# Designed miniproteins, single chains, continued (4): the designs that were tried, part 57

Each design is a single chain, and the fold is of that chain. pLDDT is the mean over its residues in the fold that is shown.

## One batch from the design tools (miniprotein)

Design m13971
Fold by ESMFold2-Fast:
Structure m13971 (fold): chain A 61 residues (1-61)
Amino acid sequence: SVDEAVARLSELLGITEADARQIVDHYLETGADIGKVLLNAGAVDQATADEINAILDAAAA
């Protein structure tokens, strides 16, 4: 669910649920590869990028 994805992303990234909801909403609107964007920016490692994308894929199902 979207609410579960928001909670999981908030905890994983150490951000507010409001910020996590913006990420989830953007993903659902655009289908952007958020994990890859953050990995390429040097913000997360590969394992975290993969987990971000798994959380977002579950929100879209």
Scores: mean pLDDT 85

Design m13972
Fold by ESMFold2-Fast:
Structure m13972 (fold): chain A 96 residues (1-96)
Amino acid sequence: SMLEEKLELLEKAQLHIMKAISLLTKNGPKEEVIAELEKAREYLLKAEDYETAEKVEKAIQKVKESDDVTALKNELSLILSEVNLRIVRLKQEIKG
């Protein structure tokens, strides 16, 4: 169904945001963090979650401009929590 396809796209976006947070935790290269966030943004756009995709785009700019790993991780964790909430709600809609 359309809802199941959207769920798969949101779960892929979730995975890439989690990978970006993991890379920041390990002090990985900024280019790899940006690459994971760009993939997350692409999946969010395909899922028609334009609001969260815009937040990811802003987070990408912050990664480019800042070395404050703690602030960047906090920002990505907030975005991840929003994606997780959308996944939970969509799973409830599919089961209802």
Scores: mean pLDDT 90

Design m13973
Fold by ESMFold2-Fast:
Structure m13973 (fold): chain A 118 residues (1-118)
Amino acid sequence: RPPPFKKGDKVGVISDSEAQANAAANGLRDAGLEVVDKIVLKKPTREEFREAIERALKAGAKGFVLVIDSVESARNAAEAMAEVLPKGTPVAVSSLDTEAHRVAVEILREAGLNVLDA
């Protein structure tokens, strides 16, 4: 399958794990994408995710990669994205937790975001 973003596209990475954020950012750079912000939040509220997403948008992010392994963080991140991101914004979701992935994808799709395969 083709990659979810075009070479040179500016993307933000959001994760609840520094190691997973680093792995995702490295993979995106290897694919020729520009990672404009790498956001790692521990036990974040929806408001903290919202502020981080707005910062990445100001840095020129056209899309986001969400790497979340807890259902609580997945819900908070996806709800913040739903509030802040323009409809149609591409978001790739990656999770080792099937329920966290399902929750994030469902919220993002209901908000009218373009959910991509990670």
Scores: mean pLDDT 80

Design m13974
Fold by ESMFold2-Fast:
Structure m13974 (fold): chain A 82 residues (1-82)
Amino acid sequence: MLTEEQLKLSLELAKKSEESIEKKLKEVDEYLKTVKGQTEAVEEARKEQIKLLEENLAKAEEQGAHPLLIEQIRLQLEFWKK
């Protein structure tokens, strides 16, 4: 008798836990959508930085800039690309 009542109560608690998990999953999904938007903005900024560095590298090479400056721009490009 006692074991069956405890089992029934445990099952009811498990069901309530599942409902709570579903609510938390919806909250997590909403949060992930916000984080995804931030990640996209960061990725876009990264691509813009790479483009600017590539333009600077091309200009530096065209103008015959100091080899150390060209090397610095290349190292920055490697950092932003990987």
Scores: mean pLDDT 71

Design m13975
Fold by ESMFold2-Fast:
Structure m13975 (fold): chain A 71 residues (1-71)
Amino acid sequence: MPREPVTQTVEVEVTDPSSPLYGHRVTVTVTVGSDASAEEVVQALLDAVARVDPDMAAAFGRELDRQLART
């Protein structure tokens, strides 16, 4: 590939007390193209998390939606 792939690591602290991941910091690593859109990056992150822990993917998606609404 002519472009350098970007390895993105995202840390999310789960603050929802109803979540089994409450108080736990989640780190997810995904490799995307350097020009990948925000939507593409989010989709890749959710897919990567779902491969490891589908329950975590649901909690992570909720937190990402909340944070993206801020920017």
Scores: mean pLDDT 63

Design m13976
Fold by ESMFold2-Fast:
Structure m13976 (fold): chain A 86 residues (1-86)
Amino acid sequence: MKPVVEGVEASDETTEEEVKKLLEEIEKQPELNFELIITLFDNSIKLGLGEHIEKAKEYLIELAKKEGEDVKELEEGIEVEIEYEK
């Protein structure tokens, strides 16, 4: 157990199948869960899964509306992050 080449946990642990399962889990829940949604968004960007990135963005915007956050500021921040990682 002496790791010498493991600095990127998300790239090694997160697969497209796990992102799909995470999306299904979010869709099954009656309440939006911020932790699951942000995890979906981050991993979808890192894997370049455009459809899942778009879906995660929709959930983040809905969650921001529910929590009374500035939706426009969040939406602009999301676009910047997507453009930077692509």
Scores: mean pLDDT 66

Design m13977
Fold by ESMFold2-Fast:
Structure m13977 (fold): chain A 61 residues (1-61)
Amino acid sequence: SEIKIGEENGIKYAVVEAEGKEVTVPAPTEEEAIELARMVAEYGEEGKILATIKSAELLGL
């Protein structure tokens, strides 16, 4: 899947399509955002749940 990278308010994010849905994953760095986006692409809804938890941990939420 194609992963698109962006930045908003100093936070990096990756956009990936999984199971016909577009998912945006924020992280402190591009590398971390890409890693989490790959998790979403590989595991679908389960990957989205895990990526959300990891994203929150990395951002100190």
Scores: mean pLDDT 81

Design m13978
Fold by ESMFold2-Fast:
Structure m13978 (fold): chain A 87 residues (1-87)
Amino acid sequence: SSMRERAQLATALSIVLSSGDVERARELLIEYAKSKDPVKRLAAVEAAMTMAKAGHVEEAREILELASKSEDPEVAEEAKKALKELE
């Protein structure tokens, strides 16, 4: 389910960020943002905002820019909204 995918990513991101491994968090979110599954792409948008709030704004921006190019209008719109919040 989409809710389980989002919860799983949020848990993984929380663990990785707590360890200070920002590069691993970035890799995980880029993987989700490039997924063919729109649920994973949308989860990456939400997780990128969590990453930005943790102080990793440039890494979050990179992930959101990838998601904003999605052919899925819902994913692209949410990513564009998130990018505006980082301005």
Scores: mean pLDDT 78

Design m13979
Fold by ESMFold2-Fast:
Structure m13979 (fold): chain A 71 residues (1-71)
Amino acid sequence: GLPEGFTQRDVDVARALLTSELRARNDEEGLAELEAMEPAEVLDRFREWVSRLLTEAVDAAIAEQRARLAA
């Protein structure tokens, strides 16, 4: 069920990073959705998240998340 060129380690790393992000935001629905995702969907969500983080908004997004955690 894994996409060509990807390993279980890649999925595990992507899942761990997404889980950490969702827990930091206290996103219980997102965590439940992630746990139900197929490996290919986890990789797609991780690619989308990383792509968004690589834009000019990276610093703003991180600052917003830290502000929410500090509140």
Scores: mean pLDDT 77

Design m13980
Fold by ESMFold2-Fast:
Structure m13980 (fold): chain A 109 residues (1-109)
Amino acid sequence: SAGEQALQLVEQARDAVRKGDFEQARQLIEQAKELAKKMTDEDLAIKTAEVALETARIALEKGDIELARLAAETARIAAMQALNNTEDKEKILRAIGLALQAIGILLET
């Protein structure tokens, strides 16, 4: 599914950014962002948003502002897809929280 592929790509991107491979991380996040727009599974969307947000924070700590913005935008998209596909109160609150954190990074950078 698009959600499973998006999650796998953001997990690989997080690993790449931890290793300092910013070029690989950038390519993986760009692919994940496009797949994130098509996610319909709320749990995969929440996990994708969480991993993408973590990737954005690591990129900020390492000084790659452009990668951080790309990962934050991916997290925002995934969080919004979670919100659009869930009626569960706890998942709604989690998705809103993730979206706000991602928007915070985008406004800061």
Scores: mean pLDDT 90

Design m13981
Fold by ESMFold2-Fast:
Structure m13981 (fold): chain A 90 residues (1-90)
Amino acid sequence: LEAKIEELVGELLYLADVLRARAKLRGDTASAQRIDKLKTEIEEAKKNKNLKKIIELAEEVRRIARELGDSVLAKQIDETIKELKEAEKE
């Protein structure tokens, strides 16, 4: 995995952790559990160098952010997705 993609996956996992923490603070244990599962799947996709799967999983994290009304995190995740797609073209 290219160094840039490695960095972007790290950023994605960090944003997912922030979203999970915010869900827990709201008492939304179900959303926090969904995010934990997605984090595990992102780590697996990273090990398998499956960039398409990482992007698909990132889009699911963004969907949860939007469902929770966290527009700021949703935009940050969207930017990371955009950079992942650009890095895939290099």
Scores: mean pLDDT 85

Design m13982
Fold by ESMFold2-Fast:
Structure m13982 (fold): chain A 86 residues (1-86)
Amino acid sequence: SELEEARETIRASREAAEAAALTARGAIWLLEKEKKGEKAEREELLKELAELRAELERELAGLEPEEAARLALELLEKAQELLAEK
């Protein structure tokens, strides 16, 4: 399963966990804006992604690889739930 392979990669790699968590947080931010009827401007999106990345790097720097993977998977699940609520 592609999803199972992705989960294993996230657990094995802090970089993969960071990328997955950033993608999930970015998706959550965009979906929440869409639900409010707000349009995300390109410059606002770039700024938000930079801030989310910096926050994530700080959070992950203090975590063991297993904890980083768990955070990434939890954020992916939240993004998936928000997508399903259409």
Scores: mean pLDDT 72

Design m13983
Fold by ESMFold2-Fast:
Structure m13983 (fold): chain A 106 residues (1-106)
Amino acid sequence: METVAVLHVPPTQLAPGGRAESEPVTLPAEDGEYTITIHNAGSGTLRVEVVNVDTGEVLASALLKEGQTATHKVKLKGGDRVRLVATNASDKPVTADVTALIERPP
């Protein structure tokens, strides 16, 4: 597997229902099946989504407790811009800290 993109929401304080977004990343110019692995290193439960910036399509979504990881296989279009969105799904303030790795076969 080759890592083609890393999306990161750095440590960010979120009120209940608050959200944070990563910087967008442009995918390589190759259509195909990719693996998206999302890790919640934050202090509480987060709704995490990988979103196509141009279309608004949700490519991967998971509800992750502190320390949890989700892995999704998705078909992506080359040149798409993607962003990681973390939303505080708890009833208390949390620190969001989320990484998404986007990988493909070599």
Scores: mean pLDDT 85

Design m13984
Fold by ESMFold2-Fast:
Structure m13984 (fold): chain A 82 residues (1-82)
Amino acid sequence: MEKFKKGMEYFRKGIRSYRDGNYEEAAKYFEKAIKYFTEALGESHPDVIAAYRYLAEAYRKMGNFDKAEEYEKKAIDSEKKA
């Protein structure tokens, strides 16, 4: 499944950028991973939830607390459906 492979590719790139302290780059990769995972697996899938949580953490590390709260809420709302 091509969309799932792309999601995993971007998610791994996001994790690497996050580990390197490049939180802006990590956020961009996690946003791409969420897009592909949601198209492949649906909004409530554990991989989508994980990507939302990493995206929230990346925004928190950047000091963007409004975006961090937004994506943390998306992760929680997705878990309630699972």
Scores: mean pLDDT 85

Design m13985
Fold by ESMFold2-Fast:
Structure m13985 (fold): chain A 82 residues (1-82)
Amino acid sequence: MRWSLSGVRRLDENHYEVTFLSDENVERTVTVGLPGEEVVKEILEKLEPKAEEAAKLPEPEQQEVLVKLWEEIMEELKEVHP
């Protein structure tokens, strides 16, 4: 089953909620914790311009691109802050 990014919401300085939507219209919300507010801000700053660009794409491609962008940014973060 294919999961797509439905939404991202900041919950706390070190926590935010990521909501995924499946092909069966099943929503799954995951709480992600990261050390430090600056780290979260850096991810969001990198994600926001790319997410806005992806929003111009058709909905299926938009969600797939957003998921990939999120994964890429998280991987870059792990390399810089192990």
Scores: mean pLDDT 56

Design m13986
Fold by ESMFold2-Fast:
Structure m13986 (fold): chain A 79 residues (1-79)
Amino acid sequence: SHMEELRERIIKAVEEVLEKNSSASTEEQVRLVAEEVARIAEEYGRYDLAERFRRARNLKDPREMLEEVLRLLREIVEE
């Protein structure tokens, strides 16, 4: 149940961030998503997950940042 609640909250947060920031660039939207997901992960005691999203968000190359954040999101949603 805990893992399912975390997954549901992350999915909802991604949708809300994208809708609320629809006028922002894709790069900006994904960085905001990574920040919000890291915050939620911390609330659930998933500090390792939060650190992974923060590392991804801080990647200097926008393309690598986008790929890494999307990879992490897929791992959570698929499992």
Scores: mean pLDDT 84

Design m13987
Fold by ESMFold2-Fast:
Parts: structure tokens; sequence; C-alpha cells
Structure m13987 (fold): chain A 98 residues (1-98)
């Protein structure tokens, strides 16, 4: 599972996947895949650390992907207010990729 790889191996796998998506589906798809993988990794780390607030934000972000750009921007604002700047940036990248 890509999400549980050590940081170095995770970065290599993300690069491979992003390059593949860029060739097959274009730049927006590549950006979306990278942001989604990084978001899921944050969720996995938060779950392992019993950080319930970050786990809930990641769950809401996953729901927002299906709802569209406006929902993703709302999750980005919630993440900023929670002090999770990395998750807020990933939510904005997902919104821009739509």
Amino acid sequence: DVLILPEEEFEERVKELVEGFRKEEGEKAAVAVEAELRTQRIGAEAYANKDEKTVELVRRLAEAIEEGREALLRVAEEAEKAGDEELAELARRLAEAQ
C-alpha cells in the first residue's frame, strides 16, 4: 500500500503515478491524484496517532471531492482554522484541479 511506505519510497511512487496520469489524462488529473494520495497519507498518519480531528477533516475532504469545488474550498477553510495548513493546501489543489 503506497500510503504506508517510508517517506522516500512514497515520494518515488507518487512521482511515478503522477507522471502516468499526466500522460494519460492530463495535468489537472495528475495534480488531483497527487493531492488525493498526500491527503490519504495524512489521514493514515492521523489515524495511527489517534488525531480524531484530522481524521474527520480528511473524511470530509473525501466527501467534498464528490460534491465539487465549493465543498473542497469549505474544507480548506476548516483545515486552516484547525491549524492544518498542509491539509488546507491539499484541499485547495483538489479544488483547482476541478
Scores: mean pLDDT 80

Design m13988
Fold by ESMFold2-Fast:
Structure m13988 (fold): chain A 85 residues (1-85)
Amino acid sequence: KRDEILKYAREKLSELFEEIKKLTADDEEAYNKSIEIAIERGNEALRQALQLDSLEDAFQYLDQQVKQTRELIRQHYEDYKQKKL
């Protein structure tokens, strides 16, 4: 179970990193901050997922956390762009 949760989490985090790279293209400051948020949120989400009794529940929880983290990063990037104007 642990190895399957870790593999799934790594795959989801990799997908999120690719999305961040596309979102923040050519803006190193925005990229670095977004990656920081993804790593911090990802570590906490993984810790919580590993405490769940079933793989299905763990995967569902990780999917939900990725969705929430994606939205948080998007909002942070919008706020960042507003300050640059």
Scores: mean pLDDT 80

Design m13989
Fold by ESMFold2-Fast:
Structure m13989 (fold): chain A 70 residues (1-70)
Amino acid sequence: MVTLSDLSPEQRDLLRLVVLAAPRSVEELIAIARANGLDASRGKVRALMRALDARDLAELRERAEQVLNS
């Protein structure tokens, strides 16, 4: 199972935003991340989804809550 230590600092920050901001789309997540000074793109979100075996944003949020609470 993926842990926080397996993720880069940028991936951890993006993952925290998924839980805290509850974005409704990948585009909204990217906009919120950039507004907070994070270098976010669709490619980086897809890479994070791949790392956590998440198929969509809802599943990414579920995985994020599991990883952040472990």
Scores: mean pLDDT 80

Design m13990
Fold by ESMFold2-Fast:
Structure m13990 (fold): chain A 79 residues (1-79)
Amino acid sequence: SMSDPVLQVEIEAGVLIISAAVLITVHKDDPEVVAKAQALIDQAVDIEAKVRAGEISAEQGLAELKKLKAELKELEKEA
Protein backbone atom coordinates (compact mmCIF):
# COMPACT_ATOMS: atom_id res chain seq x y z
CA SER A 1 0.00 0.00 0.00
CA MET A 2 1.08 3.61 -0.67
CA SER A 3 0.45 4.26 3.04
CA ASP A 4 3.60 2.26 3.95
CA PRO A 5 6.22 5.01 4.63
CA VAL A 6 9.19 2.83 3.52
CA LEU A 7 7.36 1.86 0.31
CA GLN A 8 6.57 5.57 -0.23
CA VAL A 9 10.34 6.33 0.01
CA GLU A 10 11.06 3.59 -2.58
CA ILE A 11 8.40 4.98 -4.97
CA GLU A 12 9.48 8.64 -4.53
CA ALA A 13 13.18 7.74 -4.97
CA GLY A 14 12.34 5.65 -8.06
CA VAL A 15 10.33 8.49 -9.66
CA LEU A 16 13.17 10.97 -9.00
CA ILE A 17 15.81 8.55 -10.40
CA ILE A 18 13.76 7.96 -13.58
CA SER A 19 13.14 11.72 -14.04
CA ALA A 20 16.85 12.53 -13.58
CA ALA A 21 17.86 9.67 -15.94
CA VAL A 22 15.50 11.07 -18.62
CA LEU A 23 17.14 14.50 -18.16
CA ILE A 24 20.61 12.90 -18.65
CA THR A 25 19.39 11.16 -21.84
CA VAL A 26 17.81 14.33 -23.32
CA HIS A 27 20.80 16.56 -22.37
CA LYS A 28 23.62 14.00 -22.89
CA ASP A 29 25.80 16.63 -24.64
CA ASP A 30 25.61 19.03 -21.63
CA PRO A 31 28.23 17.77 -19.11
CA GLU A 32 27.09 20.16 -16.33
CA VAL A 33 23.43 19.02 -16.55
CA VAL A 34 24.54 15.35 -16.75
CA ALA A 35 26.82 15.72 -13.69
CA LYS A 36 24.13 17.49 -11.61
CA ALA A 37 21.43 14.96 -12.59
CA GLN A 38 23.79 12.04 -11.77
CA ALA A 39 24.47 13.61 -8.33
CA LEU A 40 20.68 13.69 -7.71
CA ILE A 41 20.40 9.99 -8.67
CA ASP A 42 23.32 9.09 -6.35
CA GLN A 43 21.73 11.02 -3.45
CA ALA A 44 18.28 9.40 -4.01
CA VAL A 45 19.87 5.91 -4.07
CA ASP A 46 21.75 6.73 -0.82
CA ILE A 47 18.57 8.00 0.91
CA GLU A 48 16.62 4.84 -0.08
CA ALA A 49 19.48 2.61 1.14
CA LYS A 50 19.67 4.45 4.51
CA VAL A 51 15.89 4.17 5.03
CA ARG A 52 15.94 0.44 4.17
CA ALA A 53 18.88 -0.08 6.59
CA GLY A 54 17.03 1.83 9.36
CA GLU A 55 19.80 4.47 9.54
CA ILE A 56 17.23 7.24 9.02
CA SER A 57 13.44 7.30 9.40
CA ALA A 58 11.12 7.06 6.38
CA GLU A 59 9.80 10.52 7.31
CA GLN A 60 13.36 11.95 7.18
CA GLY A 61 13.97 10.11 3.88
CA LEU A 62 10.81 11.65 2.36
CA ALA A 63 11.88 15.13 3.57
CA GLU A 64 15.33 14.73 1.94
CA LEU A 65 13.74 13.42 -1.30
CA LYS A 66 11.47 16.51 -1.34
CA LYS A 67 14.62 18.69 -1.30
CA LEU A 68 16.12 16.66 -4.19
CA LYS A 69 12.86 17.06 -6.18
CA ALA A 70 13.16 20.85 -5.76
CA GLU A 71 16.79 20.69 -7.01
CA LEU A 72 15.68 18.57 -10.00
CA LYS A 73 12.98 21.16 -10.90
CA GLU A 74 15.60 23.96 -10.80
CA LEU A 75 17.94 21.86 -12.98
CA GLU A 76 15.09 21.26 -15.50
CA LYS A 77 14.70 25.07 -15.79
CA GLU A 78 18.47 25.42 -16.51
CA ALA A 79 18.48 22.59 -19.09
Scores: mean pLDDT 86

Design m13991
Fold by ESMFold2-Fast:
Structure m13991 (fold): chain A 82 residues (1-82)
Amino acid sequence: LEERDENGRTELHKAAEEGDLEKVKEILEELEKREDALEIVTYRDKNGLTALGIALLNDHVDIAKEIHDFLWKHKEEIDKLE
């Protein structure tokens, strides 16, 4: 989940690029069990793109919504990141 490829992309970045909604949901479900979930979901690749950014760039609206909803669900934890 936190492993990055040659381009700095996580498994979530790749699923978002491929348009694999089922894989994105699976990854987000596993990340919900981790304290670093928000950090991993917001990881930037070599080009400075997050998985959400990649989904939007490729017009995968369904995936963008899933990632956005995940971030919104955890918005209350953002204030704890000091």
Scores: mean pLDDT 77

Design m13992
Fold by ESMFold2-Fast:
Structure m13992 (fold): chain A 103 residues (1-103)
Amino acid sequence: MEEERNVKLFAEYLKLKFPQLTDEQAEEMARILAETLRAHGRRISQLTPGQLEFIEKALKYYLEEKLSVDEAIEKALSESTYPIPAYVVEATRKMLEYIKSKS
């Protein structure tokens, strides 16, 4: 699959799930995810449903429940049925830190 297309689709997914995000924020978050995954030899298209659920929950806890970045990630990890790889956790942290920097 074309990774550039997957970045755009993931940005659209973020906007659908979190309409409070601007188009610019969603696009930059999707780019951060893709670049972090690529550094570990991974792609957005390889994310499992459980990994996507982890990302969505961490974003929800940060954006909607107003938890800190660390608290949002810890809570999302505690609710994960499957092991979440360190590169997915790192990508999610970078996305949350980006949003925090733009607040």
Scores: mean pLDDT 86

Design m13993
Fold by ESMFold2-Fast:
Structure m13993 (fold): chain A 60 residues (1-60)
Amino acid sequence: GMEEAIRYAKEAVGAAARARTEEAAKKASQYPQLAGIYARQGNAEEAKKYAELAKEAADS
């Protein structure tokens, strides 16, 4: 539900903040915005997808 979608949006923000390089931070920063949009729609599945993409980009 919406609470789960909001949780994923927060995880995406945290992942972008953990980025070790400026390049990784740039790539990761797009995903929190998308996760937030889907969280506002209550779409936990899409919010989770963008949270996972943020983590992958931050680890790059």
Scores: mean pLDDT 79

Design m13994
Fold by ESMFold2-Fast:
Structure m13994 (fold): chain A 109 residues (1-109)
Amino acid sequence: DPIKERIKKLEEHQKENEDETLAELRAVAESEPRNRHQQLLRELAQRMLEAIERGAPVSDLLKVYQMILNGVSKEEIIEWIKKNNDPETAEILIEFLEFALELQKEANS
């Protein structure tokens, strides 16, 4: 099935990018922060790793974080999460969203 083989190659490519992202997140989470901005980034990375260990997809965590940075409303992000994930995964992603929004508020204060 040529279509199935194309999808599998796309999934393998995404998995390679996820492994690189996971390595970068671990490096940030384990880094010694020199200022408040680096401390907040470390806390964000640590929370992302926790969500991944609980079964959250790396791609969805990155998408949620990008939506926050782009100023998408909390309500729209929650709707996207619920539409694209099962209820258990959605709960993990919503908990991450709440944490990331609190960190963003602290960074902007």
Scores: mean pLDDT 77

Design m13995
Fold by ESMFold2-Fast:
Structure m13995 (fold): chain A 70 residues (1-70)
Amino acid sequence: DAPVGLPVPKDSGVPDGATGVVSEVVDEGDRVRVTVELDDGSTLEVWLPRDVAEALGVRVGARARIEVVD
């Protein structure tokens, strides 16, 4: 299956195209907090609007590719 393209802010410090696995997804109503365990061993937390997270099909165990957004 194709990896989920996960949008992250440019100030995240993560390079564009970095890959990892979604380790946690917390639905906070209007937003979803996604935790990604990157292949380099670092951890990234991102907040997505609920509609964006739903459209991307973000789930625990999914492979993710980091898309740095301006």
Scores: mean pLDDT 78

Design m13996
Fold by ESMFold2-Fast:
Order: C-alpha cells, then sequence, then structure tokens
Structure m13996 (fold): chain A 76 residues (1-76)
C-alpha cells in the first residue's frame, strides 16, 4: 500500500499539474523536489500539498503560497 507521504507527494504533483501559470508551476516543482531531497522535509509533504490546494481554491494568493512554502521548507 502507498504510504501517507507517497500519497502526499502524489497529491502535490496532481495539484501542481493544475497550475495554469508555467513560471509558478516551475517554482512549485522546484520546491517539491527540495522537499523530497531530505528525510526531515519529506514529513512536510502533506502541508505542501495542502498549501497548493488552498491556492487552487482561491484561499491563498501566489505571494502567500510562495511565502508559506519557503517558511515550511526553510528556504531563504
Amino acid sequence: MMSSLERAEELARENIAKIPDEELKKKLEQYLEYALSDEEKRSRLPAVALLIELYLEGKLSEEELLELLKKLLEIE
């Protein structure tokens, strides 16, 4: 059976595929790969998928999404 983290990665990739802006999509793909590069950051994959879903639902702006992802993944 697929683990919760494997399902979260799948959901994040599905959500990124729905992004119509190619530059934003590319940035989100880079952030997803960054999250996958480290075992500690992989535990944050469900939150990554959720933040992208909230953006797709119009509950977060692009700026809010990117800021929250940077904080979540400790990218500065």
Scores: mean pLDDT 81

Design m13997
Fold by ESMFold2-Fast:
Structure m13997 (fold): chain A 61 residues (1-61)
Amino acid sequence: SEKVRRAGEALLELYEKEGYITPEQVEKIAAEFGVSPEAALTAANLLALERDPNKYIRVKR
């Protein structure tokens, strides 16, 4: 969905700036777009793989 894609783009942007994302950041961004944290993280990983098939986003506690 559009909301899931937007949440994924926001998470990917944050990951590229910081080099990591936390569970709290995933929850916050997912809530801002009205989607589940799992859906947002999945969308971010799919977008990352479209840019570089060897990349995968890892969540840091």
Scores: mean pLDDT 77

Design m13998
Fold by ESMFold2-Fast:
Structure m13998 (fold): chain A 58 residues (1-58)
Amino acid sequence: MEYYVATEDMVALNDPSVVIPKGTILQLVEVVDENTVRVLLGGTEVLVPRSKLERYVG
């Protein structure tokens, strides 16, 4: 499984009520496009900007 970490506080692109704090570990579901990825946050799929994610290797 591939994981990413949020590099800054953000909200989901598809639902601004979903707050994602800096340092949150997110599971990659799929790459939607060059700027957007679908990730799993607590069992919920959300869309986030790829530029605000860093690959988690630990």
Scores: mean pLDDT 82

Design m13999
Fold by ESMFold2-Fast:
Structure m13999 (fold): chain A 89 residues (1-89)
Amino acid sequence: APEFLEFLQKINKKLLDAYRKARQLSPEEARRLLEETFDEIIKELKDLYENRVAFYKKLGKDEQAANTKKFYDSLLKQLEELRERELAR
């Protein structure tokens, strides 16, 4: 299923809305909003990849499951590093 494209559109909107709202908040409130937004996105990405890995394992496609895990682990690392960088400001 092309759920990944819908997910990307959803997270892009969430991030844009959060950054727009953050501009109207105190630094402390802005930081909290961005932290909560990143945490939600990371959780949704983890849920998506766990479901996809489980799907391939259920079909006996162990190589596809391993490749899917590697791909999402890389994306999660990049997103977590972005979160740390943005919140360290």
Scores: mean pLDDT 80

Design m14000
Fold by ESMFold2-Fast:
Structure m14000 (fold): chain A 68 residues (1-68)
Amino acid sequence: SPETEKQIALEEAIAGFQILAVKVEGDLQIKLNPEQAEEIKEQMEKEIRKIQDEMKKRIEQIKQQGQQ
């Protein structure tokens, strides 16, 4: 439904902003501590994956509620 599509778009937008924040913060941390760049990148990837997984779970719940 159009309402379900809008809710999904909102969840995707929120996750997109959260991922952008992780990337900006991580890039700044790498500039301050270039010797830790590999570890910082691994932490960024872990946080981004968590955001994506939480987003997918919320979208699945929205889709299931929209079918009832």
Scores: mean pLDDT 87

Design m14001
Fold by ESMFold2-Fast:
Structure m14001 (fold): chain A 80 residues (1-80)
Amino acid sequence: MRLVNLVTGPDEDARRFEDELRARLGDPDFRITTSGSVRTPEQVRRLAEGIRRTLEEHSDDEVTLEFTEPRNSDLVLAEL
């Protein structure tokens, strides 16, 4: 499954988020690409909840996460 309506962040930030997600999920057999446009702590919590739910429902699907601001990836990871 693809999380839609997100915006690409810096390559280094997106890669770090992807690597940390893979480590936490035990290196899943589907591809994760990072993207997101979050600006507030509430948006971070809602995005993290959406990611967790998507991963629970669609283990064999591609998940896309993109982050425009580097701080957002760290905040989302803290909520997962």
Scores: mean pLDDT 51

Design m14002
Fold by ESMFold2-Fast:
Structure m14002 (fold): chain A 77 residues (1-77)
Amino acid sequence: MTLDNADLTTEEGTTLAVMGAAVSSGTLTLLNTKISPEAAKRIALMGVSTLKFGKSVPEEAIKAAQEANPSLKVEKL
């Protein structure tokens, strides 16, 4: 699943990201998305095996996802 131009800092955006992660048994790709560290942690815990982050995703969000799920494969695009 790919999320593009999404704002994951809002309540609605966080809900969308969590639902998207829950239905993605493999890879979730975040392109041109605004994301908080809290949303990144929530996504990482939903059982996604790989998270791919676009250029605009903050390093703090990437680190938060890795800290929440150390077995998560993280890729920067």
Scores: mean pLDDT 73

Design m14003
Fold by ESMFold2-Fast:
Formats: structure tokens, C-alpha cells, sequence
Structure m14003 (fold): chain A 74 residues (1-74)
């Protein structure tokens, strides 16, 4: 699915950007969620299920990065 591929690229780019500039994590997350909503709005119900699975994977990875950032600042 082109939309699934688009979201996978967005996830990779967002996580790479957060790793490069952790202080921008909140801003980059907000941008990601805005773009995710736009992708999801164009998706079929079947594609939405796959997008939602990718979003859950992203949330877990983002959470781990945020924990690392918080630990390094503490």
C-alpha cells in the first residue's frame, strides 16, 4: 500500500530526526501526528488497521527514545 509505505518512511525520518536532535522531540512528534492524521484520512478501513499497527510500533520506539533522553538529562 502506498499509504503504508508513506507512513513507514515518515516513521523512519521522524525517529532519525529525534535521534539527531532530541531537544526537538516534542515538536517532531507533533509534526508526525499531524502528517499521520492526513495519511489515515485517505486510507481504506483495511489500510487504517495496518496504519494503526505501525503507529503503535512508533509509540513504543518513541517512548524508548524519550526514556533515554530523560535519563540523560536527569
Amino acid sequence: SPLVEELERLMRETLEAIKAEPERAAELLGEFLTRYDAIRARASPEERAELDRLLERFRKEFGRLQEQIDAERA
Scores: mean pLDDT 83

Design m14004
Fold by ESMFold2-Fast:
Structure m14004 (fold): chain A 59 residues (1-59)
Amino acid sequence: MSIEEIMREKAKELGAQLYFDNDESIPGKKNLGLLFLPDGSVKLLEVDPETGEVTISDI
């Protein structure tokens, strides 16, 4: 399963809008995104590119 697919599935589970972080100045961080939740809160989504493990953090 691709990193993008994992991120999209997680956003769908949470009912959140996903915004991908495409900052090329941070090597290997193409696995980061922002989750805009229905309640107006924003969270950081990170997926480990080797294991597919999902981490969600407050920003």
Scores: mean pLDDT 71

Design m14005
Fold by ESMFold2-Fast:
Structure m14005 (fold): chain A 100 residues (1-100)
Amino acid sequence: GARLEAALARAEEVLAAAVGRSGRLGAQAAVAGIRRLLAAGAPETDEVVAAAEGAVRGAEAAVEGDREGNAAKAAGGAIGAIGGAMSGLLAAGLPLSELP
């Protein structure tokens, strides 16, 4: 639906802007997770949408950390993106396979 499609578009923009390893990994996790939610026709519950938006925010933080040379922010952002992707899949009753 519209909210997951908006989150995917933002995740893809973050991935296109990623120049560092942590930002790239976090953005890839967000894109992969949200694409799986959309492919499965996951309902746009508050839990699923919040998790997807959390994945995108984590990816954004990872990209910022890479740009700043802030390794802790970059790693924390990437972990947050992966965690958001996982949480979204679990909330939708989907397996965690195919996450990076």
Scores: mean pLDDT 87

